# Designs tried in a protein design run: designed miniproteins, single chains. Part 16

Each design is a single chain, and the fold is of that chain. pLDDT is the mean over its residues in the fold that is shown.

## One batch from the design tools (miniprotein)

Design m531
Fold by ESMFold2-Fast:
Parts: structure tokens; C-alpha cells; sequence
Structure m531 (fold): chain A 76 residues (1-76)
């Protein structure tokens, strides 16, 4: 579980970096950070096998971050 929590933390850090990039007007870099966040959420979900509720939450967040990345990439 601790490993899943560390990946969740890394995902949140990348969400913050995506926000910082958007504030700077760097849409392409923001899309890349959302993509990284999606990957970290997915890895966290894979490691959270003993907590299906947490795993489902991380899967949902991964899909949301991936969708955000795709939307921004279309406008880059």
C-alpha cells in the first residue's frame, strides 16, 4: 500500500506542474505533465490490489488526467 500512496503523491505533483505550465501559457508542457500524472495514477492502481476502492479511485483519476492531456494536446 505505501508504494501505491507514493505513486499517488507523484501523480499529484505532476498535476501541480501541469497547472504551473498552464499559468505560463505552455499548453504542450501541461499536456505532458497530465500524461505523466495519468501514468502514475495507473501504476498506483496496479499496486493497490488489496484496496479495490482506492484502486478504482486511482483508475478514475488516471482516465481524467489522460483526457485532460488529450484535450490540451489538441490545442497545442
Amino acid sequence: MKEAEEYYKKAIENIQKAGDALMAGDVKTAAEYYQKASEYYRKGAELAKDDPVFAKKLETLSKQAENASKQLAENA
Scores: mean pLDDT 84

Design m532
Fold by ESMFold2-Fast:
Structure m532 (fold): chain A 85 residues (1-85)
Amino acid sequence: SNDAYIQALKFRDQLLEEVIARIDELRAQGRSMRDIMEELDRELDRAIKSIQQKSDELGLSQEQRDSIIYQFVRRVMDHLLTPPP
């Protein structure tokens, strides 16, 4: 149970790094906030589905699954809304 949850958190963190890197790449390319948001909507849908699938494979509870997804989305949005240096 605990090992399964830790595995799901590691999977979430890998996806988080990928999504954050994509946001940073789009910003470096000079993409508008609108374009970044449109791309992010697609990436978030894909990542959430992947987290759901992995959580199901690991036998996580609904509460654990929802918590992982909530924290993932929150951290992505925090990064997106942080002004560039």
Scores: mean pLDDT 86

Design m533
Fold by ESMFold2-Fast:
Structure m533 (fold): chain A 65 residues (1-65)
Amino acid sequence: AEELLEAARAGDLAAVRRAVAAALGASPQEQREVLKAIEEALRTTDNREVRELLFEGGVALAAAL
């Protein structure tokens, strides 16, 4: 959760992708925490590329839950 939020704030697309991939293999509790972090990052970032990756990751995590 914290890693994804920091990666999103930094605009590090590769780190955002890695954090989402790690979350997909994590526990349901950790997946929910990362999904909440995605929601927070989407409210606070204006970076289009980051927003696109966060939206895609959020859909994937929601489907996995």
Scores: mean pLDDT 81

Design m534
Fold by ESMFold2-Fast:
Structure m534 (fold): chain A 72 residues (1-72)
Amino acid sequence: SSSLEKMMEEGAFEVAAAVYLSTTRRAADRLSPDELRAMLARLRDIAGRVSGRARELALRAIEVVEAALARK
C-alpha cells in the first residue's frame, strides 16, 4: 500500500491530509484519472473521520483533485 494509506492506518490523519494536499497540488496534472479517483476516495474517507485542521486540509485537497479531474 502507499505511504499515505499506511499513515492513515497508523492514525496520522492530519499529517496524511497535509501530505495529500501538498502532493496533489504539485502532481495533480501528472496523475491519471484512475489515480485521481483513488486519491479522491481516500480523501473523502479521511474527511469523514477527522475534524478541525485535518478536515480543512482534506476538503481543500478534495477541491484540488475534483478540479484536476474536471480538466481530464
Scores: mean pLDDT 71

Design m535
Fold by ESMFold2-Fast:
Parts: C-alpha cells; sequence; structure tokens
Structure m535 (fold): chain A 107 residues (1-107)
C-alpha cells in the first residue's frame, strides 16, 4: 500500500541519517535518536510486510549497541568501534529496506 511504502521510505531516510552520523563521528546520543525513530517506523512496516522484519531486527540491534555504550560511558576509541559496528548494521538494514520497497512497488 501507499502507507507501507511511505513508512519504509521514511525508515530508510532516518536509517541513512543515522549511518551518515556514525560515519562522520557524530554523537552516540544523536545516532540513538535517529535509529530509535527508524526502528519505530520499521516496526510498523514489519506488521504490514514480512520483508521488513530483518531490517527491524538489525535496527533493534544497532539501537541496543548504542544504548549499551551510552549507559557504560565508553572511551572515544570504544565510541569509534561502536560507530563502525552500528554503521555495518545500518548499511544492511538500508539494503533490506530498499529491496522491500522495490518488492512492494513492483506488485
Amino acid sequence: SKETIELLQEAKRLAQQALDLAQQGGSLSDIARQVAEALRLAQKAADMVAGAQPARDLLARALALVRDALERGVSPEEQKKIRDEVAGLLGEAIRILDATIAGVQDM
């Protein structure tokens, strides 16, 4: 549906913003905020289209990693490692969201 496509596109946009922040050395709190918003939309989309479920799960893992790092108060070196790990998860989630959007648009 149009609503499903709009949810997937907005989830992808927020995930891309989080990825850009992670790659640019942005704050873990800003990354957490963008990932949390992307996850909320991906959860709604996953209720409508099963193909979004793996992206939802990857976004949930990324959020958990950032939140754990924030709670522990990690060093700048550890923050870089967390950003690199989160960037990998976000990149995979974006690819899955793109494939899901294409699948919904084609039929």
Scores: mean pLDDT 90

Design m536
Fold by ESMFold2-Fast:
Structure m536 (fold): chain A 91 residues (1-91)
Amino acid sequence: ATVTLSNSADVPAGIVITDAETGEVVYSTTLNPLETKTIELPEGTYLVSSGSGTFTATVEVNGKTSTHTVSSDNPYKLTLKKGDKVTITFS
């Protein structure tokens, strides 16, 4: 599955993606303001959290949009199927 991560905030966003079943960190990055990164993840269930601070995450899965609050203690649960295209915009 293709996951695009974008930061539309005026502050850097530290993003951590963890496998929900194993607890293993599968991806970690810092997104500077206006930065976008695209990654490939296998199908599964993941927890998307911020390393610090609270962001509004606008999640688009195959053209359907939802909004979530994401912080280090409030992760977003992302379920990916084979061939999914996901965009997460942090603001």
Scores: mean pLDDT 83

Design m537
Fold by ESMFold2-Fast:
Structure m537 (fold): chain A 64 residues (1-64)
Amino acid sequence: SAAIQAAAAEALAATDKLIAAFKKLLENKNGPEDVVKALQAETKAAADEAGAKFKELEELIAQS
């Protein structure tokens, strides 16, 4: 369905964002503490977003 396809696209986009945030954190892992903490918070926010989008996708599939 169009709704499942849209939710899948959003889950993929959120996952790409998480991967980008994680790579940025790894590149800066030995940087200043404030920078590392900010990147850790960004990665955590991206992980939470990806998890939420996967849950939305799962619920749509279960209801179809």
Scores: mean pLDDT 87

Design m538
Fold by ESMFold2-Fast:
Structure m538 (fold): chain A 55 residues (1-55)
Amino acid sequence: MELSDEELDAFVAAMRALREAGKTDVARQAYDEVKDRMTPEQKARLDAAFAELEA
């Protein structure tokens, strides 16, 4: 079952907040937990956004 776009948007916002708070490990763990629910395209988009935050 794929992740809904509402859940994806909320997850991206949460990851950004965790990253800014310095909790990148928590954000990465959350990503790992939900990646099985995402389509390959959703995973690619999220991964690209996360990489931008790292850069």
Scores: mean pLDDT 71

Design m539
Fold by ESMFold2-Fast:
Structure m539 (fold): chain A 85 residues (1-85)
Amino acid sequence: AEEDIEKALKYLEEALQKVREGNFDEAIKLVEEAIKYLEKAYEKTGDENVRKALSYARVALNALKNGQKDLAIKSLELAIEYLKK
């Protein structure tokens, strides 16, 4: 569970950097990997902060697929903040 959260956090932080660089294709792949680890963490823990991070990661993924850079950045930042609580 903690390992899954640590991996999700690293993928989300790397995705945020790729979005800032304008590399949306790589950001999408990284967010998809983060979502897999968040789903595993939530299934094991039932942690509400993990659930909120997962929700924001999904918003970020949809924003990236629609070219919505500002929404993707804000959603990734919120997902990261919830995982650090």
Scores: mean pLDDT 89

Design m540
Fold by ESMFold2-Fast:
Structure m540 (fold): chain A 72 residues (1-72)
Amino acid sequence: MPTLQQLLDDMGVELGERLLEVVERAREQGWSPRELGERLHEVLLEQERTLRERMRAYGLPYVEPFELEPPE
C-alpha cells in the first residue's frame, strides 16, 4: 500500500502531465485563452475529486480545498 506522501507525489506528477497535455492541445488546436482556462479548470476539478476518493479509500481525512464564504 502506498504511503500518503507517495500517493500525493504521484498525484502531483499526474496533474503536472495533464496540465501540460492541455496546454499542448490548446497550442495545436488554436484554443482561445478562455477555452484553455475552462479546460484547465476541468482538469483541476477532476484531480481534486480523484484525490478525495483515494484518500477516502485509505480512511484518511480530506480537507475541503475551498470555502464557500471566504473570510473578510
Scores: mean pLDDT 68

Design m541
Fold by ESMFold2-Fast:
Structure m541 (fold): chain A 117 residues (1-117)
Amino acid sequence: MTEEQKEEAIELIKSSKALSEEEKEKLIELIKNLDPNTTISDELLDIYHEILAKVVNKDFSDFEKLVDEFAKKASKDEFLLVMAELLVKVSKLPNISQEEKDYVIVTLYNAYKKYYE
């Protein structure tokens, strides 16, 4: 992930109406410290592409369930990479509401806390 992509994810986190300032600072630090050489394992690519397709199509049916299944199998660094990549995609989507942006952010952060905190 490039520094520019990290900045795009960070700006989306900063714009959230659903996260506290403390939660925003914690997520921003996690994104900043993400290893640029992190890659997604081949066994997780199918579920990652399914999650990505849901976000791009603004079809949030089963999104929480798919994120939860991914988090059960992924390493912390793989999950943080996917979270950051999804946040970058959301930041660039046309006609996405603040409520939809916050739903993605909160769902990803809740899965992070559940499996990696």
Scores: mean pLDDT 87

Design m542
Fold by ESMFold2-Fast:
Structure m542 (fold): chain A 63 residues (1-63)
Amino acid sequence: MIYRIEVQLNDYVYLPIGTAESLEEAKKLAEEMFGEIVKEERVGDTVILTFKNGVKVRIVPLE
């Protein structure tokens, strides 16, 4: 399964920034780019990460 990593630019716009082969890899890549994860939320199969600097990232499973 492939996961798409998207960064939130504003309430309406998410920018795709990468893909990963696993949720663990996707979280690692997001941490390498944005730093410390302070909050993790799960909405269905989508994971929303909030970083210490206020950045939000969405990890979405692809078929």
Scores: mean pLDDT 81

Design m543
Fold by ESMFold2-Fast:
Structure m543 (fold): chain A 85 residues (1-85)
Amino acid sequence: MAAKQQGLEIARQKAIEYAEEKGWKVIAVAATPLSENTFLGVAIADKKGEKVTLYVVVEIRDGQVERVEVLKTLEQAEQKVKELE
């Protein structure tokens, strides 16, 4: 399987995992590549009747998760994207 596809799957799974850890009900999940080895997972979740978005940045090396960073706001996600550009 291509490394990019594996990274997207891991990013989606980590976004779900971290949303569920907070006790939020996951509604939707997506992932997108940020760089060659870094992927963004996005989860839209229900937090006691309010929709919230969780961002997870995953760095992958040799098919293994090297780093995971959880971001709570769109501003933090935009800043992380700028750091990788």
Scores: mean pLDDT 75

Design m544
Fold by ESMFold2-Fast:
Structure m544 (fold): chain A 96 residues (1-96)
Amino acid sequence: KLEEVLKELLEEEERVKEAAKLLEEDEEEGRKRRVELLERRLGTLADPDRERVLAGIDRALERGYLTEEEAERLRRALENADEERVELARQIAEEE
């Protein structure tokens, strides 16, 4: 699932993300980059911190840091990751 490409992009994006924090005043661009990074991470997430991530998305939406469409994109990415993991677990259990 593009893990190698994602890893390389995330490593480079960490440097860009640090710079983007200083661009919080440039509301639209800083927010878009933050959303893009988070969306990519959610697509490969494999741990139980999903509730914390969802709470963070809701809080950012309430404060106006995200648009409603951006929040929906992030929630869909998280849901998609869960569905794929459930299907894989089911297939493994069936093969055993």
Scores: mean pLDDT 56

Design m545
Fold by ESMFold2-Fast:
Structure m545 (fold): chain A 100 residues (1-100)
Amino acid sequence: SAAEALVRSGVGAVFIHAVYEASKIEDEEERERWIQMASEVATAMYRLLLPHADTLTPADVRALTRRAIAAFEEGMKNKESLQALLDRMLAIVRETLAAA
């Protein structure tokens, strides 16, 4: 559906941006870890958003994408754990769904 395509586009943008930022990490092990975290975060967001795709507007998805990208960048800067980052990302998703 168009709604599912919109959600896929938004989560895809978060993933691509996260991988791009991770690609700037000079340490290979840290870079690979953050790329893996980007994949796990994107997968979790997609699974939570997909059942509710029909309730989301393009504006909702754009706002979610901006917040998620910023949260991922802050997580990298602060060297957050996967669990802490997942909790924050899923909170952003739940807030978006509650407002939609």
Scores: mean pLDDT 86

Design m546
Fold by ESMFold2-Fast:
Structure m546 (fold): chain A 61 residues (1-61)
Amino acid sequence: FIDKAIEALKADPSQLFALIREYVAAGKPVELIEQVVSQLRTEGFIQSGQDGQARAILDIA
């Protein structure tokens, strides 16, 4: 999942929201989603606005 998320975001950052939504819908652990968000933020692929959206999705999972 992490590798696929990073590859997708390198091509189109707008895919972050869609990927997280699919991951939550699939019933995957919130911890894995948070690891992906943290890694992408560290590598500079996530802006503050995108991080906020990811956190909102995690709060409902």
Scores: mean pLDDT 60

Design m547
Fold by ESMFold2-Fast:
Formats: C-alpha cells, structure tokens, sequence
Structure m547 (fold): chain A 70 residues (1-70)
C-alpha cells in the first residue's frame, strides 16, 4: 500500500541523516544529500495525513449481525 512505500522512503531518509550525523558519509556527499533529508518533514506530514484518514477511529467494537425475525 502507498503508506508502506511512504514509510520506507522516510526510513531511508532517516538512515541517510544518521549517516551524515555519524560522519559515515563524506562532507561532500552529506551536502548533496541534505536537500533530500530536509524534505523529511514533508514526507512525514503526508504519512500523518494518510494515517489519520485511514486510522480515523479504530474498530475496537465488533458488531455481530443477527437475522431479524419477521
């Protein structure tokens, strides 16, 4: 589902950010990746929007349908 794809992208961006902070990437590569990482809030907002719409209210209540007698 699209939510999973979006979450995957957010995780990838987070890993890149962590690599930058950790110093695993060279400064040149970090500088190139920075604009990508800076778009994280945008992706996060989209995910929240989709989750909010789909999650709305969880169905904790199970409704059992019984046949209506005549």
Amino acid sequence: KKIEELRKKIEEANKIRDDIVSGKLTQEEADKALPFVNELPKLRNELIKLAGIKEVKPSDKIVTLKPVPP
Scores: mean pLDDT 65

Design m548
Fold by ESMFold2-Fast:
Structure m548 (fold): chain A 95 residues (1-95)
Amino acid sequence: MTPEEVLEEAIRKAQELLDSIEDPLSDEAFRLVMTIMTATSLRINFENLLKVDEVSAVPVPVEEAIDADLRAVDRIEKETGVDLSKLKEYLEKLK
């Protein structure tokens, strides 16, 4: 399973949870929307990283960027319940 496929599963789970919420302006709905946005952004970043062996569009210290992505993955995992451990392993290998 690729990092993109795991993130797509997390996005799907977050969308299912969002669809079950009666009030789309609630704090819970807001958290799920933020989870979907974060997971979608991360998926696009991984697709670009795998397709181009070229310089990142934003030159950031690699360890700091990876730590930020790991925190985002942990948040997505907590909110969706989807197992993202393989994605975390992939990010750790980029250090």
Scores: mean pLDDT 69

Design m549
Fold by ESMFold2-Fast:
Structure m549 (fold): chain A 68 residues (1-68)
Amino acid sequence: SADIITKALLKEYENVKFSEEEKKKLYEIAKEVVDNSDPSKTSQTELIAKAQEKFFEEFPEYKELAKK
């Protein structure tokens, strides 16, 4: 679900203090990724990776700050 994906990414990047607006945008991206993916062919790990990639494409400044 989009909630699980969002929480997983927020936990991975817990050292980055996202604003509430940015967290909402991450949830919207996660929901879009889930809605556009085939649930029989896409793993939770793959959904998390796709949401992360799309979020950092929209906010490239955070990609450098959150990179581990």
Scores: mean pLDDT 75

Design m550
Fold by ESMFold2-Fast:
Structure m550 (fold): chain A 68 residues (1-68)
Amino acid sequence: MKEAAKEEIVHIILTSPTPADALRAIRRRIAELQATDPERARALQEVVDELGLHTSEAVARLRRELEE
C-alpha cells in the first residue's frame, strides 16, 4: 500500500507542469479518494506527511532529487 502510494505521488510530481501544479494535484487526488477509497487516501496523506510535501518548495526539492 505505502509503496504504491509513494509511486503515485512520484508520478504526479514528475508528470505535473510545475511543483505548484503537482501539489494541487496531490491534494485533489487525496480529496477524490476520500469519497471512493478512504484507505488509499490515508496512504497518500501518510506519504505527504512523511516526505513533508506541504509547500510547492518542498515538492520542487523532491522533484529535483528525482530528476537530478
Scores: mean pLDDT 82

Design m551
Fold by ESMFold2-Fast:
Structure m551 (fold): chain A 82 residues (1-82)
Amino acid sequence: KPSEEEFEREVAQALLLITAGILKIDGYERAAEVVKEAAPKITDLETASKLVGDVLRAVDEAQSEEEAYERVKEIVDKHLAS
């Protein structure tokens, strides 16, 4: 049976992959790819939840796919910078 740490990592990565899927369906394909590529680098649920929340807010506020891509890339880079 997976350890508690392994389970948390799997759930965290699943949240990012689900978020990427939502972005792709909504037409934000490049932003979705950034989130998808970040998924293997996320190991805890707290970071995943904050990143997903920030990404969804940025996309909702974006006026174009290009703006969404730029904002999502900045958010992902910020959360992975540590």
Scores: mean pLDDT 82

Design m552
Fold by ESMFold2-Fast:
Structure m552 (fold): chain A 83 residues (1-83)
Amino acid sequence: MEIDEEGYKKIKELSKTFNPEEVARAVGRAIRMVAELRGERLEKVKKMAEEFGISVSEVIVIIADAEAMYELNPEKIKGVVKF
């Protein structure tokens, strides 16, 4: 699947807060995660999207952003995000 319009809107929102390297890493991760999203992982993400009232792409962008921030600044994010 592809990142939908709502996912791109979320990426633009994040770009106001993060530097270009953080945004680029988050976008790259989101694209990969959406492309590889299958089976039980896809089912869990769909449930989260429904519960939060947002799209599957928005959930993936949020997860990818958290992972990118953790990689670049481990001291800021200590938790691990799971599907």
Scores: mean pLDDT 62

Design m553
Fold by ESMFold2-Fast:
Structure m553 (fold): chain A 71 residues (1-71)
Amino acid sequence: MDLKLNEAVSRKVAELAQGLDAAAFRARYEAEKDKWVEEISKETGYPKEEVEKLLDSAARAVLANLEARAA
């Protein structure tokens, strides 16, 4: 169910973004993205491609907010 997938994605991204600036968040996201795609795909049953798209979308929103605050 989309809600369950969105919750898993939002939880991971929000947890990681806490206390980080845009550069640190980007570096950490790039380093761990493949691991999170695997974990969330296994947890939710959704294909890795779908999980990656939602993670990228959520990360983009967080990055935009962090960059706006840094400007």
Scores: mean pLDDT 76

Design m554
Fold by ESMFold2-Fast:
Structure m554 (fold): chain A 98 residues (1-98)
Amino acid sequence: SLGEKVRAALAGEASLSDEEVEAIFKKIDKDGSGVLTREELVEGLKSLGVELSPVEAGTLFQIGKDENGKIDLEGFKRALREYRPFADLIREAVERAL
């Protein structure tokens, strides 16, 4: 499912195509505004079976938000692409220290 692909992408285990990200965005942008609030992001992904922790939700929102505090399609693509699990960041920091 799209939700399973999102969870795998957030875990660093898969990549999403632009078409898959756009399909997800359109499913959660129920009013067709072309932008998501943080609440719409959380509830939208939950509707796809993806429950975000507060840290995941906050991090995705900070990466994806525009200057108006909303996530457009390009911001959503950026958030899913650039999100890194905390465990992966620690592993990379340890590997660089060796």
Scores: mean pLDDT 76

Design m555
Fold by ESMFold2-Fast:
Structure m555 (fold): chain A 111 residues (1-111)
Amino acid sequence: LAEEAGERAYRAGLEGGPKGAAAAGEAAAKKGIEAGKYGGRKGASSGSAAVASGAGAWFGEKIGASVEENARDAQSAGYSAGSAGEYGGEKGKEKAREAAEEAERAGREAA
């Protein structure tokens, strides 16, 4: 669910540093948009929130924000992606689980 996707993105951000957080946030944002397609207006809104938080993680890396601040932005992106999936029924939930997995993988690869 949303908390699980957020927690996994947060951990990836902490372990991978600012680059890991930016990568995790970007992966969550992309999957959040996919998950949001199945959830109508609420799903689309949560997918957009994931994009905004993912951009925050990316920008935080660029300006030298702390590892914890960047990881929190990645957490918000993961949470919003998970929430987008919750509005989308079975297909949305599948995409939310993919968001959690891809955020963790992308963060680890960027480290």
Scores: mean pLDDT 80

Design m556
Fold by ESMFold2-Fast:
Structure m556 (fold): chain A 73 residues (1-73)
Amino acid sequence: MTREELIERVRKFLDTLELSEEDKEKILKWIEENGLTIEDLQELAEKLAKEYGIKNGDEAIELLIEKLIEEAE
């Protein structure tokens, strides 16, 4: 999977969660600027939950991490 395809997939996924455009852009930018290892994705999830207060995003971020791990393998 290319990074561009990953970002498109993440954006589509986030659109289903009714997150603000600002929060979606922050998530996409972080993924674009950081690696896609399990460790990086866990760090992203922790950072977003703590810094941006994405409450309905907690389950979504966990599901996204799981989906990205499955797609990477």
Scores: mean pLDDT 60

Design m557
Fold by ESMFold2-Fast:
Structure m557 (fold): chain A 93 residues (1-93)
Amino acid sequence: LEEEIEALEEQLESDNLLVRLAAVAALGEVLKRAIESGNDELILRVLELMKRAAEEFPELVKAVTEEEIKKLLSHPDPRIVKKAEELLKLLEE
């Protein structure tokens, strides 16, 4: 999972539009696995990548991650809740 997150981070910085789009499409499944892992630090890393991706592809990020982000609003870690709220606001604008 950590290796997948690192790969997505590099792919989102690619000069190739199709590589960035593929990375965004993968974020939903990676977020689901991070949540299932119970590792709050991995969840935070994926949310940070989603925030970066949403600056360029907000509609795609919303389509692949919105349901999982909404679930995180009830998470016990306030850092995760804050990031989820920031992302939902960004995706609504």
Scores: mean pLDDT 78

Design m558
Fold by ESMFold2-Fast:
Structure m558 (fold): chain A 83 residues (1-83)
Amino acid sequence: EEEVAKLKKELEEIEKEISRLNIDRDVTQAFIDIVNYLIKKYGLTEEDKKTLERLQSELDAINAEIDKLKTRYEEVKKKLEEL
């Protein structure tokens, strides 16, 4: 049962990290939406372009980390079910 407790703790840690990353993703997407609105309203500047490139890079990194954690979550969950 010690192994069960270890796997359960790992699942809880992964869930917490995914939850935090989902918030970061939603916040980053909201900033992208705001910048796109401003571009549409006032026109594109070099500063806006750099901001969008940075935000898109951040969003891509967050999505990649979420996908990695979701894969690990399923792996740990299967191990727990096998015990």
Scores: mean pLDDT 85

Design m559
Fold by ESMFold2-Fast:
Structure m559 (fold): chain A 81 residues (1-81)
Amino acid sequence: MEERLERWEEQLRSLSDEEQTLVLGIEVQEMEELAERENFPEEIREAIERARRVLEDPSASMEEKLEAVLEAMRKVLEYLE
């Protein structure tokens, strides 16, 4: 799991900031859609909501956006295993 997320992060960082923001937005949208279908624990739902808020915050750095999304992705993947 960790190796898959690290590889995804490395590939993402090779993209432009605009492309990185789009990819992160797609990942959060997919997690939000999954949360609507599943009864995720509150911790996972809160992580997804935090990732959305950080992505929509124009003052947030790309690193902050990436960290928030990776945390949500990690929690979702661990739950689905």
Scores: mean pLDDT 80

Design m560
Fold by ESMFold2-Fast:
Structure m560 (fold): chain A 101 residues (1-101)
Amino acid sequence: DLAEQAYVAVMRFLDARGWEKAKEVVEEAYEKGLGKALQAFFYGVLQAQAATSAVGPGEVEVDVELSEEQRELAEGIAAAIRAGDEERVVELMKELMELDE
């Protein structure tokens, strides 16, 4: 399940940062079955990491099919992650959840 894999990867990322509030919101999205919100958030995490040096040999971009609105929110999440702004990440994730049915 791609959404489950995205959830696990995102939760590990947030756990490493100690972002407990962001973890709580992501867990709520997973429990509600909001797969598109989880995939969009994962895309945001990947975009934030891509702004650093090359991730590693053999790392490839994953094609994630997102709407324009989901992509804009994911880019906002990436910017908030780079800024270390957990509160903004939580706010944008809630917006992603509202777009997902």
Scores: mean pLDDT 74

Design m561
Fold by ESMFold2-Fast:
Structure m561 (fold): chain A 74 residues (1-74)
Amino acid sequence: SMDERLAELLERMKHGSLEEQENALVELYVLTLDGRVSLERAEAVLREAAAHLDPETRAVVERVLAQLRETLAA
């Protein structure tokens, strides 16, 4: 299910390696652009993940969130 997939992506973002975190961010971005995950759900996952990330990775999350909002608002 999509809920199980989002839970797995969140787990990778919280506790994964840098590569796993990057791959999870890319997958969430693609799922959101494809309309398979709503922007609101993607934002919730990213906000929850951000509390568990180092400052550099948090900056990436903030940029991804901004990009999603800009792309889907157009």
Scores: mean pLDDT 80

Design m562
Fold by ESMFold2-Fast:
Structure m562 (fold): chain A 58 residues (1-58)
Amino acid sequence: SEEDAIAAAKAELQAQGKTVTSVELVRRAEGPDEVDYLVKATTADGTEEYLLVRLPRP
């Protein structure tokens, strides 16, 4: 889900030692086996990063 994708993106950046202040869903694309979510994250230092989160289709 979008919520799971946002949570995964936050977790990834936090694992890199970054403090995430906001996350925004940019794009969602459904494939036959998975759903691709492109998210934009802003960190406390003002850096913007784009992450592609791939989740299996239920």
Scores: mean pLDDT 79

Design m563
Fold by ESMFold2-Fast:
Structure m563 (fold): chain A 56 residues (1-56)
Amino acid sequence: SDGLESAVASLREAEQALQEKADEYSKQPSMADLAERYREAARLAQEQARVFEEQL
């Protein structure tokens, strides 16, 4: 359980960091593609965290 709890914590931290980058880049029209890539990465981290949380 400790391993999964640690993984969830790390994934949630990654989700927040990636979402912050997505929000930052979304304010710049020239960086729209990069913003979208960060949003996709945040979504994947969120999804994986949810899957691990369901196993706790």
Scores: mean pLDDT 86

Design m564
Fold by ESMFold2-Fast:
Structure m564 (fold): chain A 95 residues (1-95)
Amino acid sequence: EERQVLAERHRRLADRLRKMAEKTSNPEAKQLLEEAAVHLDRAAQAIENGDYETAAEHLRRASELLRQAAKVDPKNAKSLTLDAERVERDAERVA
């Protein structure tokens, strides 16, 4: 998969997480989702710049934040856990 496609995939996930954050009534879930989205945007930029070490670091951070969000948001827990697993695999792939 080309750098641009991988970066765009993470930006789309960031956008989805921001939409989820807007709809949640749980302040902790909102904060975790917004923080994960920031790390996904930073990872996408790093991927586009060929800085895979920085990208992997931001992806690992995003994955951990998504797992934390899944624990505090039962309605989205399954979806967030799957997103976290995918982001973690992407981190290993770019490292």
Scores: mean pLDDT 88

Design m565
Fold by ESMFold2-Fast:
Structure m565 (fold): chain A 74 residues (1-74)
Amino acid sequence: MDVDVEVALELIRANLAVKEAESATDPQQKAEAYREAAEHYERIADLLSGVDPELAEEFRKLAEEYRKKAEEVS
């Protein structure tokens, strides 16, 4: 699979996880969804690390932000 296609799929997965987190009323479900979003953003960063290191770092920071959101909700 092309890196562009893999990044697009991971972006869709991350966006779905974020929407799940935002719609969840249970703190446990909300935290889990934020952690899933962070994992998808981390995968995007890994995919881009050899192609666009600056963009990869942006996605790593985004993953960090969502991991922090998961901890704050828990």
Scores: mean pLDDT 84

